# Designs tried in a protein design run: designed miniproteins, single chains, continued (2). Part 14

Each design is a single chain, and the fold is of that chain. pLDDT is the mean over its residues in the fold that is shown.

## One batch from the design tools (miniprotein)

Design m4460
Fold by ESMFold2-Fast:
Structure m4460 (fold): chain A 79 residues (1-79)
Amino acid sequence: MEEVTLEFPDGSKVVLKVPSKEAAEAARELERAVNAGDGKAAHEALQRLRELMADDPELLAQVERAGEAADRGITLLAT
């Protein structure tokens, strides 16, 4: 299991334990999309992470925390 630290435009950091390389790539895509202000790409990456971690409630809880930080970051860039 890999560990990925995501940093968002508001300075929020979220550490995700990811079960696969594909999940790590989806997590990085989420970080990139949020920092680019691309809400659609951020939403798609977040849904991908939920699918990849759906079988583990603790990992899914981490994804939800990342989603909250991502939403704040997108809102900050949109204003």
Scores: mean pLDDT 78

Design m4461
Fold by ESMFold2-Fast:
Parts: sequence; structure tokens; C-alpha cells
Structure m4461 (fold): chain A 82 residues (1-82)
Amino acid sequence: NQMEAIRRIERLIDEIERATSTEEAYQLALEAGMIALDAVPDEYVPQAIGLTLRIIGLGLDGGSVDEFLDATRELLALVKKA
């Protein structure tokens, strides 16, 4: 359900905005990536994969809360556009 996916990712963005650690922000952003991958039509799956891999890379290389926020907002925009 695309509308439920949008609501779930919006809640995760709000939680990332309040995150007190990069580990917390990473876990929330990764959850948003999984939701987006399940919710987008097949034609947008490569873009959703790319954004999710970006989140994983940021998690491995010490990404900031703002970087996780930016990637998660791009995932939300992709799900809304689809």
C-alpha cells in the first residue's frame, strides 16, 4: 500500500530529525529504504536500490544524521512520485 508506505517513511523522517546518534539515524534510514523497495513499482526499483545502498555506505563510512535525512527524503520523494 503506497499511502501506508508514505506515512511510515514520513514518521521515520521525523524520528531521524530527533535522532541523538548516527547509529539511530542509520537504522531509521535503512528501515525507510526497505519500505521504499517494497512500495515502489518495478520501474523505480533501481533508484530505490541505489538510495538504500547509499544509506548502507554512509553507515559503513560514518555518515552524519543530515546525510541519512537527505537520503531518506529522496526515498520519500521517489515513493510519492511513483
Scores: mean pLDDT 88

Design m4462
Fold by ESMFold2-Fast:
Structure m4462 (fold): chain A 75 residues (1-75)
Amino acid sequence: RAAEAVAKLRELLRQLGLPDARIEEILRAIGARASYAELGRLLGISRQEARDFFRAFEERYGVSLEDVQAGAARL
């Protein structure tokens, strides 16, 4: 679950054109339980857009942000 959630988010961010170094930075921030404001800054979007992005990700892939947090904390 945790590893699957990390893999799905990594692939989605790659499809959005983010370089691997930025994707790994975002995953580390999620593992450290960064706020939506911090995640939005890393993604180049607003806090609200970041919240909506992760909510849509959860609904689309059937995983939680907590699954990503658990998986990313081991990176």
Scores: mean pLDDT 82

Design m4463
Fold by ESMFold2-Fast:
Structure m4463 (fold): chain A 80 residues (1-80)
Amino acid sequence: SAAELEAARRVFASAAELARSRGEDDIAALFQQAANARTWDEFEQLWRQAGDLLRDHPDLAREILALAQAEMARLAARLA
């Protein structure tokens, strides 16, 4: 749905900003591309690329997962 796509874009935009704040510019660039993506296939491709880079950054990965969980909870509350 449009609401789910907008929520996904917000998560990716927040993840890009978080990665930039930690000096992980390559990961931030991938998340910024995902925030501008128009399709779920493009989101999935960019997420896999970012996932490969995040394997060496477990603390950043945990924080990004927390951002995603928070946004999904906000979306669920609005759709309830």
Scores: mean pLDDT 78

Design m4464
Fold by ESMFold2-Fast:
Order: sequence, then structure tokens, then C-alpha cells
Structure m4464 (fold): chain A 88 residues (1-88)
Amino acid sequence: MKIILIVGGYAFGQVVPNVYDVVDEITEELLKEAKEKGVKAIIVEKSAPEETIKKAKELAEKLGLKFFIVEPGEKGEEEAIKIAEELS
């Protein structure tokens, strides 16, 4: 089941399980559609643009989705995989 939306970071999107989509930009409409299709959490890499992180957090809180910020690189990849597995 695809339950994770990755925002602002593409480095680990292909290796994280249960990813619904990987996007550069987030809108309320995109997030509402993702939630309807079963997305439970948003993951953002810390190296993403600050405005993207802020917008993703605000929209996640508004729509009742879990929000996670992960470290860049290998550590962030391992953390994102663990989050995705725990939510599945």
C-alpha cells in the first residue's frame, strides 16, 4: 500500500517502500488527493527548500497527516525507510 508522500527531496524516493509519489512542490489539492488515496505521512529531506518544508508541515497539520523531517544522505534514507515500514 502506498502511504508515504516524499516532498522536496528525490535522493531516496526510489529506495523507500510504500511511496505514493515524490514531488518538488506541495499544494492543498495534491495533499487532499494523496490522503484520499491512503497516504498517512509526509517525509521531507532536511536539505529541501525551507519554504517547501514549512508549507508541507502546515498542510500536514491542517489535514491530519503525520509529518517527518529526515537528515540528508544515507542516515536520512535509513530513517525514511524505517518510518515507511512502521506505518505499513
Scores: mean pLDDT 76

Design m4465
Fold by ESMFold2-Fast:
Structure m4465 (fold): chain A 60 residues (1-60)
Amino acid sequence: LPSKEEILKYISSLSRKERIELVRLAQKRFPSVPVLSDAEIRKLSNEEIADLILKALESF
């Protein structure tokens, strides 16, 4: 399982569009990920996105 620091570093390397696409993919793959609109996803910080992805991976 990747660390939060590794996930955050990866997310920080992505464009805003790529971060939105990553969250949308996680929502489709993992039922533990809440369904958010694109506008809500745009308001998320890189750390919040990293936490969301980490929780999804830990639940799988």
Scores: mean pLDDT 76

Design m4466
Fold by ESMFold2-Fast:
Structure m4466 (fold): chain A 61 residues (1-61)
Amino acid sequence: DRARNTARALADAIRRGEMTVEQAARMAVQLGLVSEEEGREISKLPPEEAIERLLRIADEK
């Protein structure tokens, strides 16, 4: 529940321009939502793809 809500919040922050993809990826790793490797992968994505990845992660939690 917390992980799902966090992933959605990060995706929404990127969508609203309140957080960069790199900041959101770092936060996801720090909060234990994704591994360090997965966080690095997300940080390389364009914003639209990063949002989609985070929403997919939310659906799996």
Scores: mean pLDDT 82

Design m4467
Fold by ESMFold2-Fast:
Structure m4467 (fold): chain A 75 residues (1-75)
Amino acid sequence: VKKEGELAAKYEALGQEAIRAGDLEKALTYYEQSKAYYQKALDEAKKNNDKEMVEKLQAKLTAVEAQIEALKAQL
């Protein structure tokens, strides 16, 4: 859980940096990886009945999904 969440946050930060550099295709790749790691962290939190972590990870996953949709609309 902790490792997956850290990787998700790292890829999210790389995606933001790619957007600032104007590399939207690279940003999309990083956000897709961030989504995958947040999903793994969310699934693990659900197995552990960690409701507070589930709510936090669900919010992060929703934000990453919205960013992916926005990037796809620009490409």
Scores: mean pLDDT 83

Design m4468
Fold by ESMFold2-Fast:
Structure m4468 (fold): chain A 94 residues (1-94)
Amino acid sequence: SLKDEIIALIDEMLERLKEVLDEESFEKVKELADEFKKRIEQATTAEELEKEVIEFVRKVSEVIKTEDEEKAQKAEKILKEFYVKVLDLISKAK
């Protein structure tokens, strides 16, 4: 399902971010991801899914900005790749 594919992309992003982020920042991102997974299950339209993705990415980006510049740049690249993939996936499911 679309929701299962989005969850798989979240898990792939988390694995990549775990290698880049400090433990404290990673735990915050993981908590945001758990909340996002719950919101995805409640979403009934593609528009609602897109809004939840945008909000999730915004919140994760705020955590990433607390890291040193090199780690923040690597993490932002991972987050951007996730964002592009998820929006493409939702667009194709419309």
Scores: mean pLDDT 86

Design m4469
Fold by ESMFold2-Fast:
Structure m4469 (fold): chain A 111 residues (1-111)
Amino acid sequence: MEIGRETDRAFAEIQRALEKMPPEVREEATRILNELLDEIRRVAGPNAGFGEVARLAKEGKLTPEQVDRIAEAVRRAGDRIAELFKKAGYPEAAETVRRALDRLAELIREG
């Protein structure tokens, strides 16, 4: 399966988990995701989303340092959102988002 389909699935899982959250928790999680996208764009360029970054990594257009930096940023965002959801009383949604972001980080590292 194409890398874009895997990233789309991960985003769909994140979106479903967000929809289960109270508005305040959803807003904070969205802020964390926007900060992650800003970090990705600082490394990979202003129009880069997760799918574009995974594609650039696969094509060898990112340095190993850029790949590591982006993958680590994705992992940290996953930790922050999972902790936020657990504190809000939604441990299943926390696990879903953690797995989805871990999968995205793996796709970026695997190129």
Scores: mean pLDDT 78

Design m4470
Fold by ESMFold2-Fast:
Structure m4470 (fold): chain A 80 residues (1-80)
Amino acid sequence: MSPLEEIGRLAEELKTASPEEAEKIRQRIVDLLSTLSDEEIAEAAIYVLQHETDPEVRTALMGAIDEALRRRLAAEQAAS
């Protein structure tokens, strides 16, 4: 399965999830994004924005992308 397709699937699950499930789904998305390259993360963001019309879900997904990028930057800085 493509990581981008998995993120799309998780985005659909967010629409019907309880608050507890939504938090778990968000963490799964962040974990997936954290394993991707910067280019793949950008592609995921574009894919989500093109396919996701729910503003609340879009905000949550963009927040997950931001968190994944922050984790990557922190890891890069710690490695130096």
Scores: mean pLDDT 76

Design m4471
Fold by ESMFold2-Fast:
Structure m4471 (fold): chain A 72 residues (1-72)
Amino acid sequence: SFPPLSEEEVERAIAYIEELARLMKENNASEEQIQEFIKQLDEAVEFARRYVPDPAALERFVETVERIKEEL
């Protein structure tokens, strides 16, 4: 089993996915690339639900994923 993720690890994950979303927009990512990224974001949310014990950190991660999907 993986250890619980810290708030700092959640913030790094948020920064990472925001940067990936920015790069996808700047580089005119294909619809297939966008759909694959969305799938990976959904999998990341399920992982976060299992390994992020802080409900506030989990909520920030989920809200960030929802915003990124909305913007893509």
Scores: mean pLDDT 83

Design m4472
Fold by ESMFold2-Fast:
Structure m4472 (fold): chain A 85 residues (1-85)
Amino acid sequence: SKEELLEELRKLYEEALEDIEKTISDPAKKNQEIKHLEDVLNVLERAISDDGDVLRVLAALQEALAGTSKIVSEFIEKARALVEG
């Protein structure tokens, strides 16, 4: 269901935030990473809620954020696995 998918997506988001807190000590870099992660989550939550093409959105996000962040890239891949089942 959409509710279960959104709940699992939020769990992945919390795990990614925890990884950022554990791995990034520079406040400016931490804030940029959190902002990217929040933007990705917001786009995905909107796509799921609107019955949009979530896999297409994930592919676009992966391309747009290629090489910018390992943690954000891993979040996108985990979200893809979650959506694909």
Scores: mean pLDDT 84

Design m4473
Fold by ESMFold2-Fast:
Structure m4473 (fold): chain A 66 residues (1-66)
Amino acid sequence: SLEEKKKEIEKEYEEILKKQEEALKEGKQALTPEDMVINAMMVLIENNLFNEEEYKEYLEWLEAAK
């Protein structure tokens, strides 16, 4: 369901936020919010939780919710 997909994306996004904070603390370049979302989606694809088509559907759902 979209709710389950949203929870998985949010969880990975939180992990990327933590890694981003650690990277900034170490003086590494900050990622843009857009890059962070893309990285979160890529992690979920690599973990075989989503495919590219499912991510496109999720993004379309988010755009429709605006």
Scores: mean pLDDT 66

Design m4474
Fold by ESMFold2-Fast:
Structure m4474 (fold): chain A 100 residues (1-100)
Amino acid sequence: SLEEEVQKLARELLTALDEAIQQGKPDDEIVELVRAGLEQLKEAVKKYIEEHPERKDEYLEQFKAFLDRLVEWARKHLKNPEAIERFEAYVRELKAELEK
């Protein structure tokens, strides 16, 4: 199921981020992990919407809520304010892309 795939990708991303913090990875590497994971998640969400267009608004709202959760995670766990700003800018651009 594409819905199960989206949920799996979201869980795997959060797990990878927690592991990166535990391993002491630099903020820049953590930001790149987020970008890669969100790219995969975005593609899965788009595919799910194409199969269920009547649920587009619901799934986009859920994805935007997940993006907000990641911003809160970044603010709590990243050490460099510039890395947090870059991450927040990326999330804003991604949200704008979804507002077609």
Scores: mean pLDDT 79

Design m4475
Fold by ESMFold2-Fast:
Structure m4475 (fold): chain A 89 residues (1-89)
Amino acid sequence: HMKKIITKTLPVTDSAVATAEFDVPLGYKVKGTAKATFGKEYDLDAKIERRPDGKVVLTATLSVEVVRDKLRNPDEPLTITFTLEVEPE
């Protein structure tokens, strides 16, 4: 049956690391890898941490390009979008 894609968009902070917590629906499991994107051009690898309570935490390390863009335009609302694929167990 069909996989689901869960997305979460967060503001980019002064931290070199961005994190997002996801609730995986009951009866679904994480499918492979997760991704994080900044704008339309920056693809970041996201690390997946699975918690015993069923929560999934995605962590992305901000590239020097993302940090540079934030410093260049500090008043511009910069966001990062996390994408998690889940499929039925």
Scores: mean pLDDT 69

Design m4476
Fold by ESMFold2-Fast:
Structure m4476 (fold): chain A 67 residues (1-67)
Amino acid sequence: SIDELRARIAALEAELRREEAELAALREQLKKDPSREVVIRYVATALRRIGLQFEIDVLRRKLAELE
């Protein structure tokens, strides 16, 4: 349903906000400690953010087609 689709988008947007906050924190950590471990965590978090944004965009397109 449209309501279920909106709820799914809202849940993914909440996850995206958490990943964006983590990226901001990791950017600050990289300024103090540009270690391999911090870089790997940053890259992994950035990839998760991209995946979440892609899923949100797909669901938003589906919602637009139903409205």
Scores: mean pLDDT 88

Design m4477
Fold by ESMFold2-Fast:
Structure m4477 (fold): chain A 89 residues (1-89)
Amino acid sequence: SHMEELGRRLVERFLAMLEEDERLFAEEFARLTDPAEKRELLEAYLAGLDRLLEEIEKLRPYLSPEQYAELVARVEARRAELEALLATL
């Protein structure tokens, strides 16, 4: 159905955005040596995850319960990784 196609495209888009975000973070973080700049980068990416969750919530009616759970779990797993890095600074 059109709704199934929309849900699939939304999941693919959000997962691709998360993968690109992780790649960009890794490249930028690897270039930094100053703990203050590392903290600012981590805080910026954490704020980005909050905005992504807000967008997922707005589009929730177009997602299956399983698709929604997968996207939220992926964002929260990424948040935990970034928070763990922040705790080491």
Scores: mean pLDDT 88

Design m4478
Fold by ESMFold2-Fast:
Structure m4478 (fold): chain A 61 residues (1-61)
Amino acid sequence: MSLEQQLDQLLEQYEQALRTRASQEELDALQQQLVEVMGRASPELLDAAFARKEAIEAEYV
């Protein structure tokens, strides 16, 4: 699986967790996984992932 696909899947899980009001522990675990994958991403992929995360948070937070 590519880093882009991993980020897309994690961001989808993060959005679902926010939508279903998952526990803070679950949200923290997903954010930790996102940080790990983002740390391995190219600058372009990282920017796209941050933009999507911000859009999700703007909708649900």
Scores: mean pLDDT 80

Design m4479
Fold by ESMFold2-Fast:
Structure m4479 (fold): chain A 66 residues (1-66)
Amino acid sequence: SKEEVKEEAKKKMLEIYETESDPEKLRQRLQKVVNETIDKLKELGLSDQEAHDIVSEVLTEVVQEH
């Protein structure tokens, strides 16, 4: 479901923030999760815009919680 995809993305992003100290590797790992999450959301029938909006919301939430 969309909720499961969001929760998995958030979990992965938080883990990356907690475990990766190198800024460039952090950026690369986050971008991979962003791309995978967009693809999964689109497979669930969301538009490109909807998928990007959801990923932006998750990123904002992760930054606020870290």
Scores: mean pLDDT 81

Design m4480
Fold by ESMFold2-Fast:
Formats: C-alpha cells, structure tokens, sequence
Structure m4480 (fold): chain A 100 residues (1-100)
C-alpha cells in the first residue's frame, strides 16, 4: 500500500539520519532536529498521498515503535522526548492518540 511505502522509506531516512548524527557526534538537540525533519517530511508525504486518519495513525504508531526501539539502544536519553513528540503529532493530525 502507499502507507507501507511511506513507512518503509521514512524508516530508511530515519536510519540514515541516526547514522549521520553518530558520525558527526551531534548534540541531543541536533539529533532531535534531524528526527523532526524526518517526521515532518513523512507527514507531508502522507498528506500528499491523501491517507485516511486511520492510515496516518497506523503509520505513526509503527514508525514510532521502530524509532523508540532504535533510540533505546543508541540514545536512551531521547526516548521520552521523541515519544511525546510523536504522540502530539498523531493527536494533532488525526484527533486520536497512538499507542507508544
């Protein structure tokens, strides 16, 4: 589905952003900014693809779980900030809460 394509491409971009952050020895704020850029681009693509609120919620939940798992291993101090950010975006866009 188009939702699955956006999810997989966004996971790839997140992984690339995280590797670049490690290579550059980025500050926590710079890492958060990179994650924000990935999330904003994902939301833009989902909007352009005219995904339903249900599809957007599912993509955000699946992406959020992927991101949290990676951050727990690599940057555990960012986990709560990113979880709150993704929950806020999901509620803002769909009017509903996601499970993170």
Amino acid sequence: SKADEILEETKKKFDEALEEAKKNNDSKNNILNRIMEVVVEMLKKMSEAKLSDEEIKEVLEKFGKYVIEKLEEEFPELVEAVRELLRAFAEFVTGEKIEL
Scores: mean pLDDT 85

Design m4481
Fold by ESMFold2-Fast:
Structure m4481 (fold): chain A 75 residues (1-75)
Amino acid sequence: SEEDERKRRLLEAGIDLLTQRVEELKNSDLPESEKKELVDYYIEVANYFLEQARELGDEELVKRAEEIIDELKKL
């Protein structure tokens, strides 16, 4: 449906932005406590995106969200 296609585009944009924010975090000189808080927050956002991707049945977006979560868990 047009609604599902719109939701998919918005979700893709959100995942793209989160990917950029994670890369910025990895290269930042923020205090350890602030980095940990941002990691925890980004994991929550990525889990929300994962749930939305699963509901849409978009295997590519599911994979991208899972990769972000795995990357964040290593930080």
Scores: mean pLDDT 89

Design m4482
Fold by ESMFold2-Fast:
Structure m4482 (fold): chain A 71 residues (1-71)
Amino acid sequence: SKIEKVLKEVIEEVKKWMEENPDASLRQRAFKAAELVIEKSEREGLSFDDQGRLLQEVVGWVVEEHAKRQA
């Protein structure tokens, strides 16, 4: 689905951005993830409900990934 494609692309781009910005805060990482979700969802024509779902999934993943990188 378009949702799964956008989710995968956002996670891959956020991972790369985290590698390039190892000292970034959780806030900066979450905002970058949200920016990418909005940008890609808009280009793919996803509904507000689908965008909201993607934001929840991606931000949740970012919180967990940030914690792992701080350990």
Scores: mean pLDDT 85

Design m4483
Fold by ESMFold2-Fast:
Structure m4483 (fold): chain A 100 residues (1-100)
Amino acid sequence: MITYSAFVNGKKQDLNKDIKAKEGDTVYLVVRVDEENAEVKWYKDGKLLKENDRIKFTKGKGNIYSLKIENVKKEDSGNYTAEVTSSSGTQSKTFKLTVE
């Protein structure tokens, strides 16, 4: 099973709606995979996302993969896609982030 969640300043977000953040907030997009040996890639607006000073990828205990955006800016608004590849194939989840 794959579980998706999102947090703004530690508050869990409703994934049936756009994720709303204000400039300066911290956003976490989280993928939990019940399968070991999964690979997670992150995309922003269809482009493969790379880490920078504000954007970091983590892999935590329990096969939890996260995208962290610190000190969000208005230009961070967009569609963030997690592509999860396992032995069962590839699944994707898109998160829409709006920064105001």
Scores: mean pLDDT 83

Design m4484
Fold by ESMFold2-Fast:
Structure m4484 (fold): chain A 92 residues (1-92)
Amino acid sequence: EELRKRAEELKKRLVDAYGAELENEDNPELKEKAQKEAEEVRREAEEEGRRYPELKPLMDKAIGTVDAVKYTAESIRRAGEEVDRWIKERRS
């Protein structure tokens, strides 16, 4: 369904953005660029959630989870798991 595909796309964007920020800790210039990309993907996720209200709570929760644990690799995986859980619940 369309909701599943959109949730997967948003999950990929979150992983890409936060992964880049973590990978570039040693380079201030690259870290700043990754940080801007992370902020941009958050805004895009919020806009997509506004178009599809069913996705909004999931995106807000996933972003909040990543923020709470300071963008560790574990937090990125938790955000992905949250998306997967939401998709499963919607199918049930």
Scores: mean pLDDT 67

Design m4485
Fold by ESMFold2-Fast:
Structure m4485 (fold): chain A 92 residues (1-92)
Amino acid sequence: MSLLEIIEQIAEEIKEALAQGNITLANLLLAGLYVEVRLMVRQKASPADIARALQIIDDLGATIAASTSLTPAQKAQYLALLDEAKADLEAA
């Protein structure tokens, strides 16, 4: 399985956890997503894979912003982590 496939799977699992109100699982999955993004950058992923990962993170960010299961503080924390992940990908 590619790092991009892992990132896509984790992003979908985060969306499902948020839809179910499972914040503990969403927190663990978000930490895992960040680790996989950093690994993708470190391993010199292709420009196409970087562009796809950015698209996945943007889509996840929209889902987080719209979430009714998260407090404003939790949304800010999640979006800040996604912004850091995007910055790492854009710098690659």
Scores: mean pLDDT 85

Design m4486
Fold by ESMFold2-Fast:
Structure m4486 (fold): chain A 57 residues (1-57)
Amino acid sequence: MAELSPEMVAEARRLLAEGASVDEVATRLAERYGLDKEDVRAAIEQMIADGVLPAPA
């Protein structure tokens, strides 16, 4: 499982709060940080399940 940095987690939280989908957040983070989109998506979905990130609106 890919571990997101605190900076990436903060950005993901902001984007989700602004109404972005998990797919949009995963795409933006993958492009910005040079990561695999599927790994980032899996990490975001796990963090939402664990209550670390808000669920998409």
Scores: mean pLDDT 78

Design m4487
Fold by ESMFold2-Fast:
Structure m4487 (fold): chain A 102 residues (1-102)
Amino acid sequence: DDVPVVTQPQKELTVVEGETATLSVKVLTSSSSDIRVNWYQEKDGQLTLLGSKTVKPGETATLTLKNLKLSDSAVYYAKAINTETGVESWSEGTKLTVVPPP
């Protein structure tokens, strides 16, 4: 199956304002082609592209969010794109909640 399978193990994550969060996805495919991973923030029905990274099949792609603000609370998705075929698939997403300092 040439459709990438994108596993995002963190379904929900709560972090304190000012901290760093690292999100990760693992991309599995039967293809040997490089996979482009695009990270998106979904907020109020709007998708915003945050970054892009090329990985090999079976590798982990990460997104590091630094100096988190309360306004960074959103759902974060990854889209994996097979660079040879153009076939793409989405991760299930991580719901990030940023809370005030204790």
Scores: mean pLDDT 83

Design m4488
Fold by ESMFold2-Fast:
Structure m4488 (fold): chain A 59 residues (1-59)
Amino acid sequence: SKEETIERIRKGVEHTKKLVEELRKRMDPKNPKQVLLLGVYEIVLNSEEYTKERMEKSA
């Protein structure tokens, strides 16, 4: 159902947030590969949060 799908998306968002936080704690800001990787995960997080918000508002 839509409600079950939204709940799974919420859990996915929370998981991705934890990955971003972990990467921020371990990254060297002078390492361009790590900066790029963080940027990719932040884009993924933004996309997941956008999908969550759209599905919640499309009721």
Scores: mean pLDDT 81

Design m4489
Fold by ESMFold2-Fast:
Structure m4489 (fold): chain A 73 residues (1-73)
Amino acid sequence: SAELEELRRGLEAQLARVLALAKTQSKEQQQKILAILQQDRAEAATSDLPEEVRQLVRELLDRAIAELEALIA
């Protein structure tokens, strides 16, 4: 749906900003940001949101977490 496409774009833009900020931070701060993203993923998994929205949020958070983990390594 158009609403899901708009949500995807908004979330992708927000996560891109978070990752851009993380790249300017210390390893200690990057680990704190990673912990926040992991918590957001856990909260999304237990939310009462429609399955298609939960799946979208999970997909995008998994990509952001993987990119941030690679930055910390």
Scores: mean pLDDT 87

Design m4490
Fold by ESMFold2-Fast:
Structure m4490 (fold): chain A 87 residues (1-87)
Amino acid sequence: MDKKRQLLDLSSQLSKLQVKISQATDESEIQKYVDEALSLIDQAAQLSPQYASELDSIKKAIEEATTKDDILKQIQKAIEVINKSLQ
């Protein structure tokens, strides 16, 4: 599969997870979507080694986040980093 297509798919999946996290009210469901987002960010870092450090920083920020809004903000940053890797 083309690396660019894989990165586009990861960006799309992260965007869908932002919507799901935003709508989720159950803590266990939020945690499930957060775990999925962290996995997608790890995959993006492997596909874009030049952005791996920035993506790892975002991943740590998500793990340390205490509010849903902070989690959503960090996922948005990950999407922006992935989009930069496509330019």
Scores: mean pLDDT 85

Design m4491
Fold by ESMFold2-Fast:
Structure m4491 (fold): chain A 69 residues (1-69)
Amino acid sequence: TSAVAVDEKAGLTYRGDSKEKTLHVYDRKTGELVEVIDLGQPPVSVGILPDGRIKVVLENGEVKVLPRP
């Protein structure tokens, strides 16, 4: 299962990869992969906080809050 969030302010799309246990960061305009962030656990949900930080919920119930790229 892939979790997806769109960051309109940053112009980025975040996609969780459950098999690789990573968060993929894409350029919203071009669709190019910009960054891969290792989560160590399968992501099930991705969201953007009001301050621009990324909230990732993992399969084990852990929540990670990451800075905006």
Scores: mean pLDDT 82

Design m4492
Fold by ESMFold2-Fast:
Structure m4492 (fold): chain A 65 residues (1-65)
Amino acid sequence: MERRRRVEAAAEELRAALPPEVTVEIEGDKLLVTDRTKDATTYAAVALHVVAANIEGVEAELRRE
């Protein structure tokens, strides 16, 4: 499905742009992004990428641990 390919492409872009402590997982047609860093700058960058994905039509959720 083309929708799933877009989600997979978005996941790959996020993984390439974000540090390895940020986990990007695909659940169905949705991205789950988990930030395990305690760095405010990294969190802001992750949040911006998640917002951008949602604007482009890929459902994405940000979680912080």
Scores: mean pLDDT 77

Design m4493
Fold by ESMFold2-Fast:
Structure m4493 (fold): chain A 61 residues (1-61)
Amino acid sequence: GQADQERARELAREFERRAEEITGKKVEVEVRVEGDQATLTVTALGETRTLVLPLSAVLAG
């Protein structure tokens, strides 16, 4: 639902912040929640990758 989408976005922002602190490089994460799945689009070092994960896995991290 909408709350899961917002929580996933919060976790994506936290991940970006920590990844940038560790790597010194800009990392962007976009999250789309659909049912019980989350689609993550990660852009780092000039590369874009898409991952599909169970929503439970995203919310547990």
Scores: mean pLDDT 76

Design m4494
Fold by ESMFold2-Fast:
Structure m4494 (fold): chain A 103 residues (1-103)
Amino acid sequence: GAERAAEAAEEGAERAREAAKKGDKEGAEEAVRAALEGANRADRLAEEGGDPRAAFWAGTAGGVMAVGAASGKASGDPKVAGETAAKGAEGGAEAAREAAEEA
């Protein structure tokens, strides 16, 4: 349960980082999309985990990733937007991984 949520968050973070490397508007939009998709998948997989505590923390990590992605888009600078989305996704993935290891 928690392991699959962590993997989904990590995949989203990897895609967000790759997109952010472009440093342009298209890269920033792709980074935000990847972060949100990773967070949404992690949240769904956490609910399937059967451990309410691990599932709750993995879902919270997904929420943090989504907020980071949204905040990045609001910055007006594509490089800052992409970097913020990638950092948010990476932070959420680390939190999801830690929750999975403690489960």
Scores: mean pLDDT 75

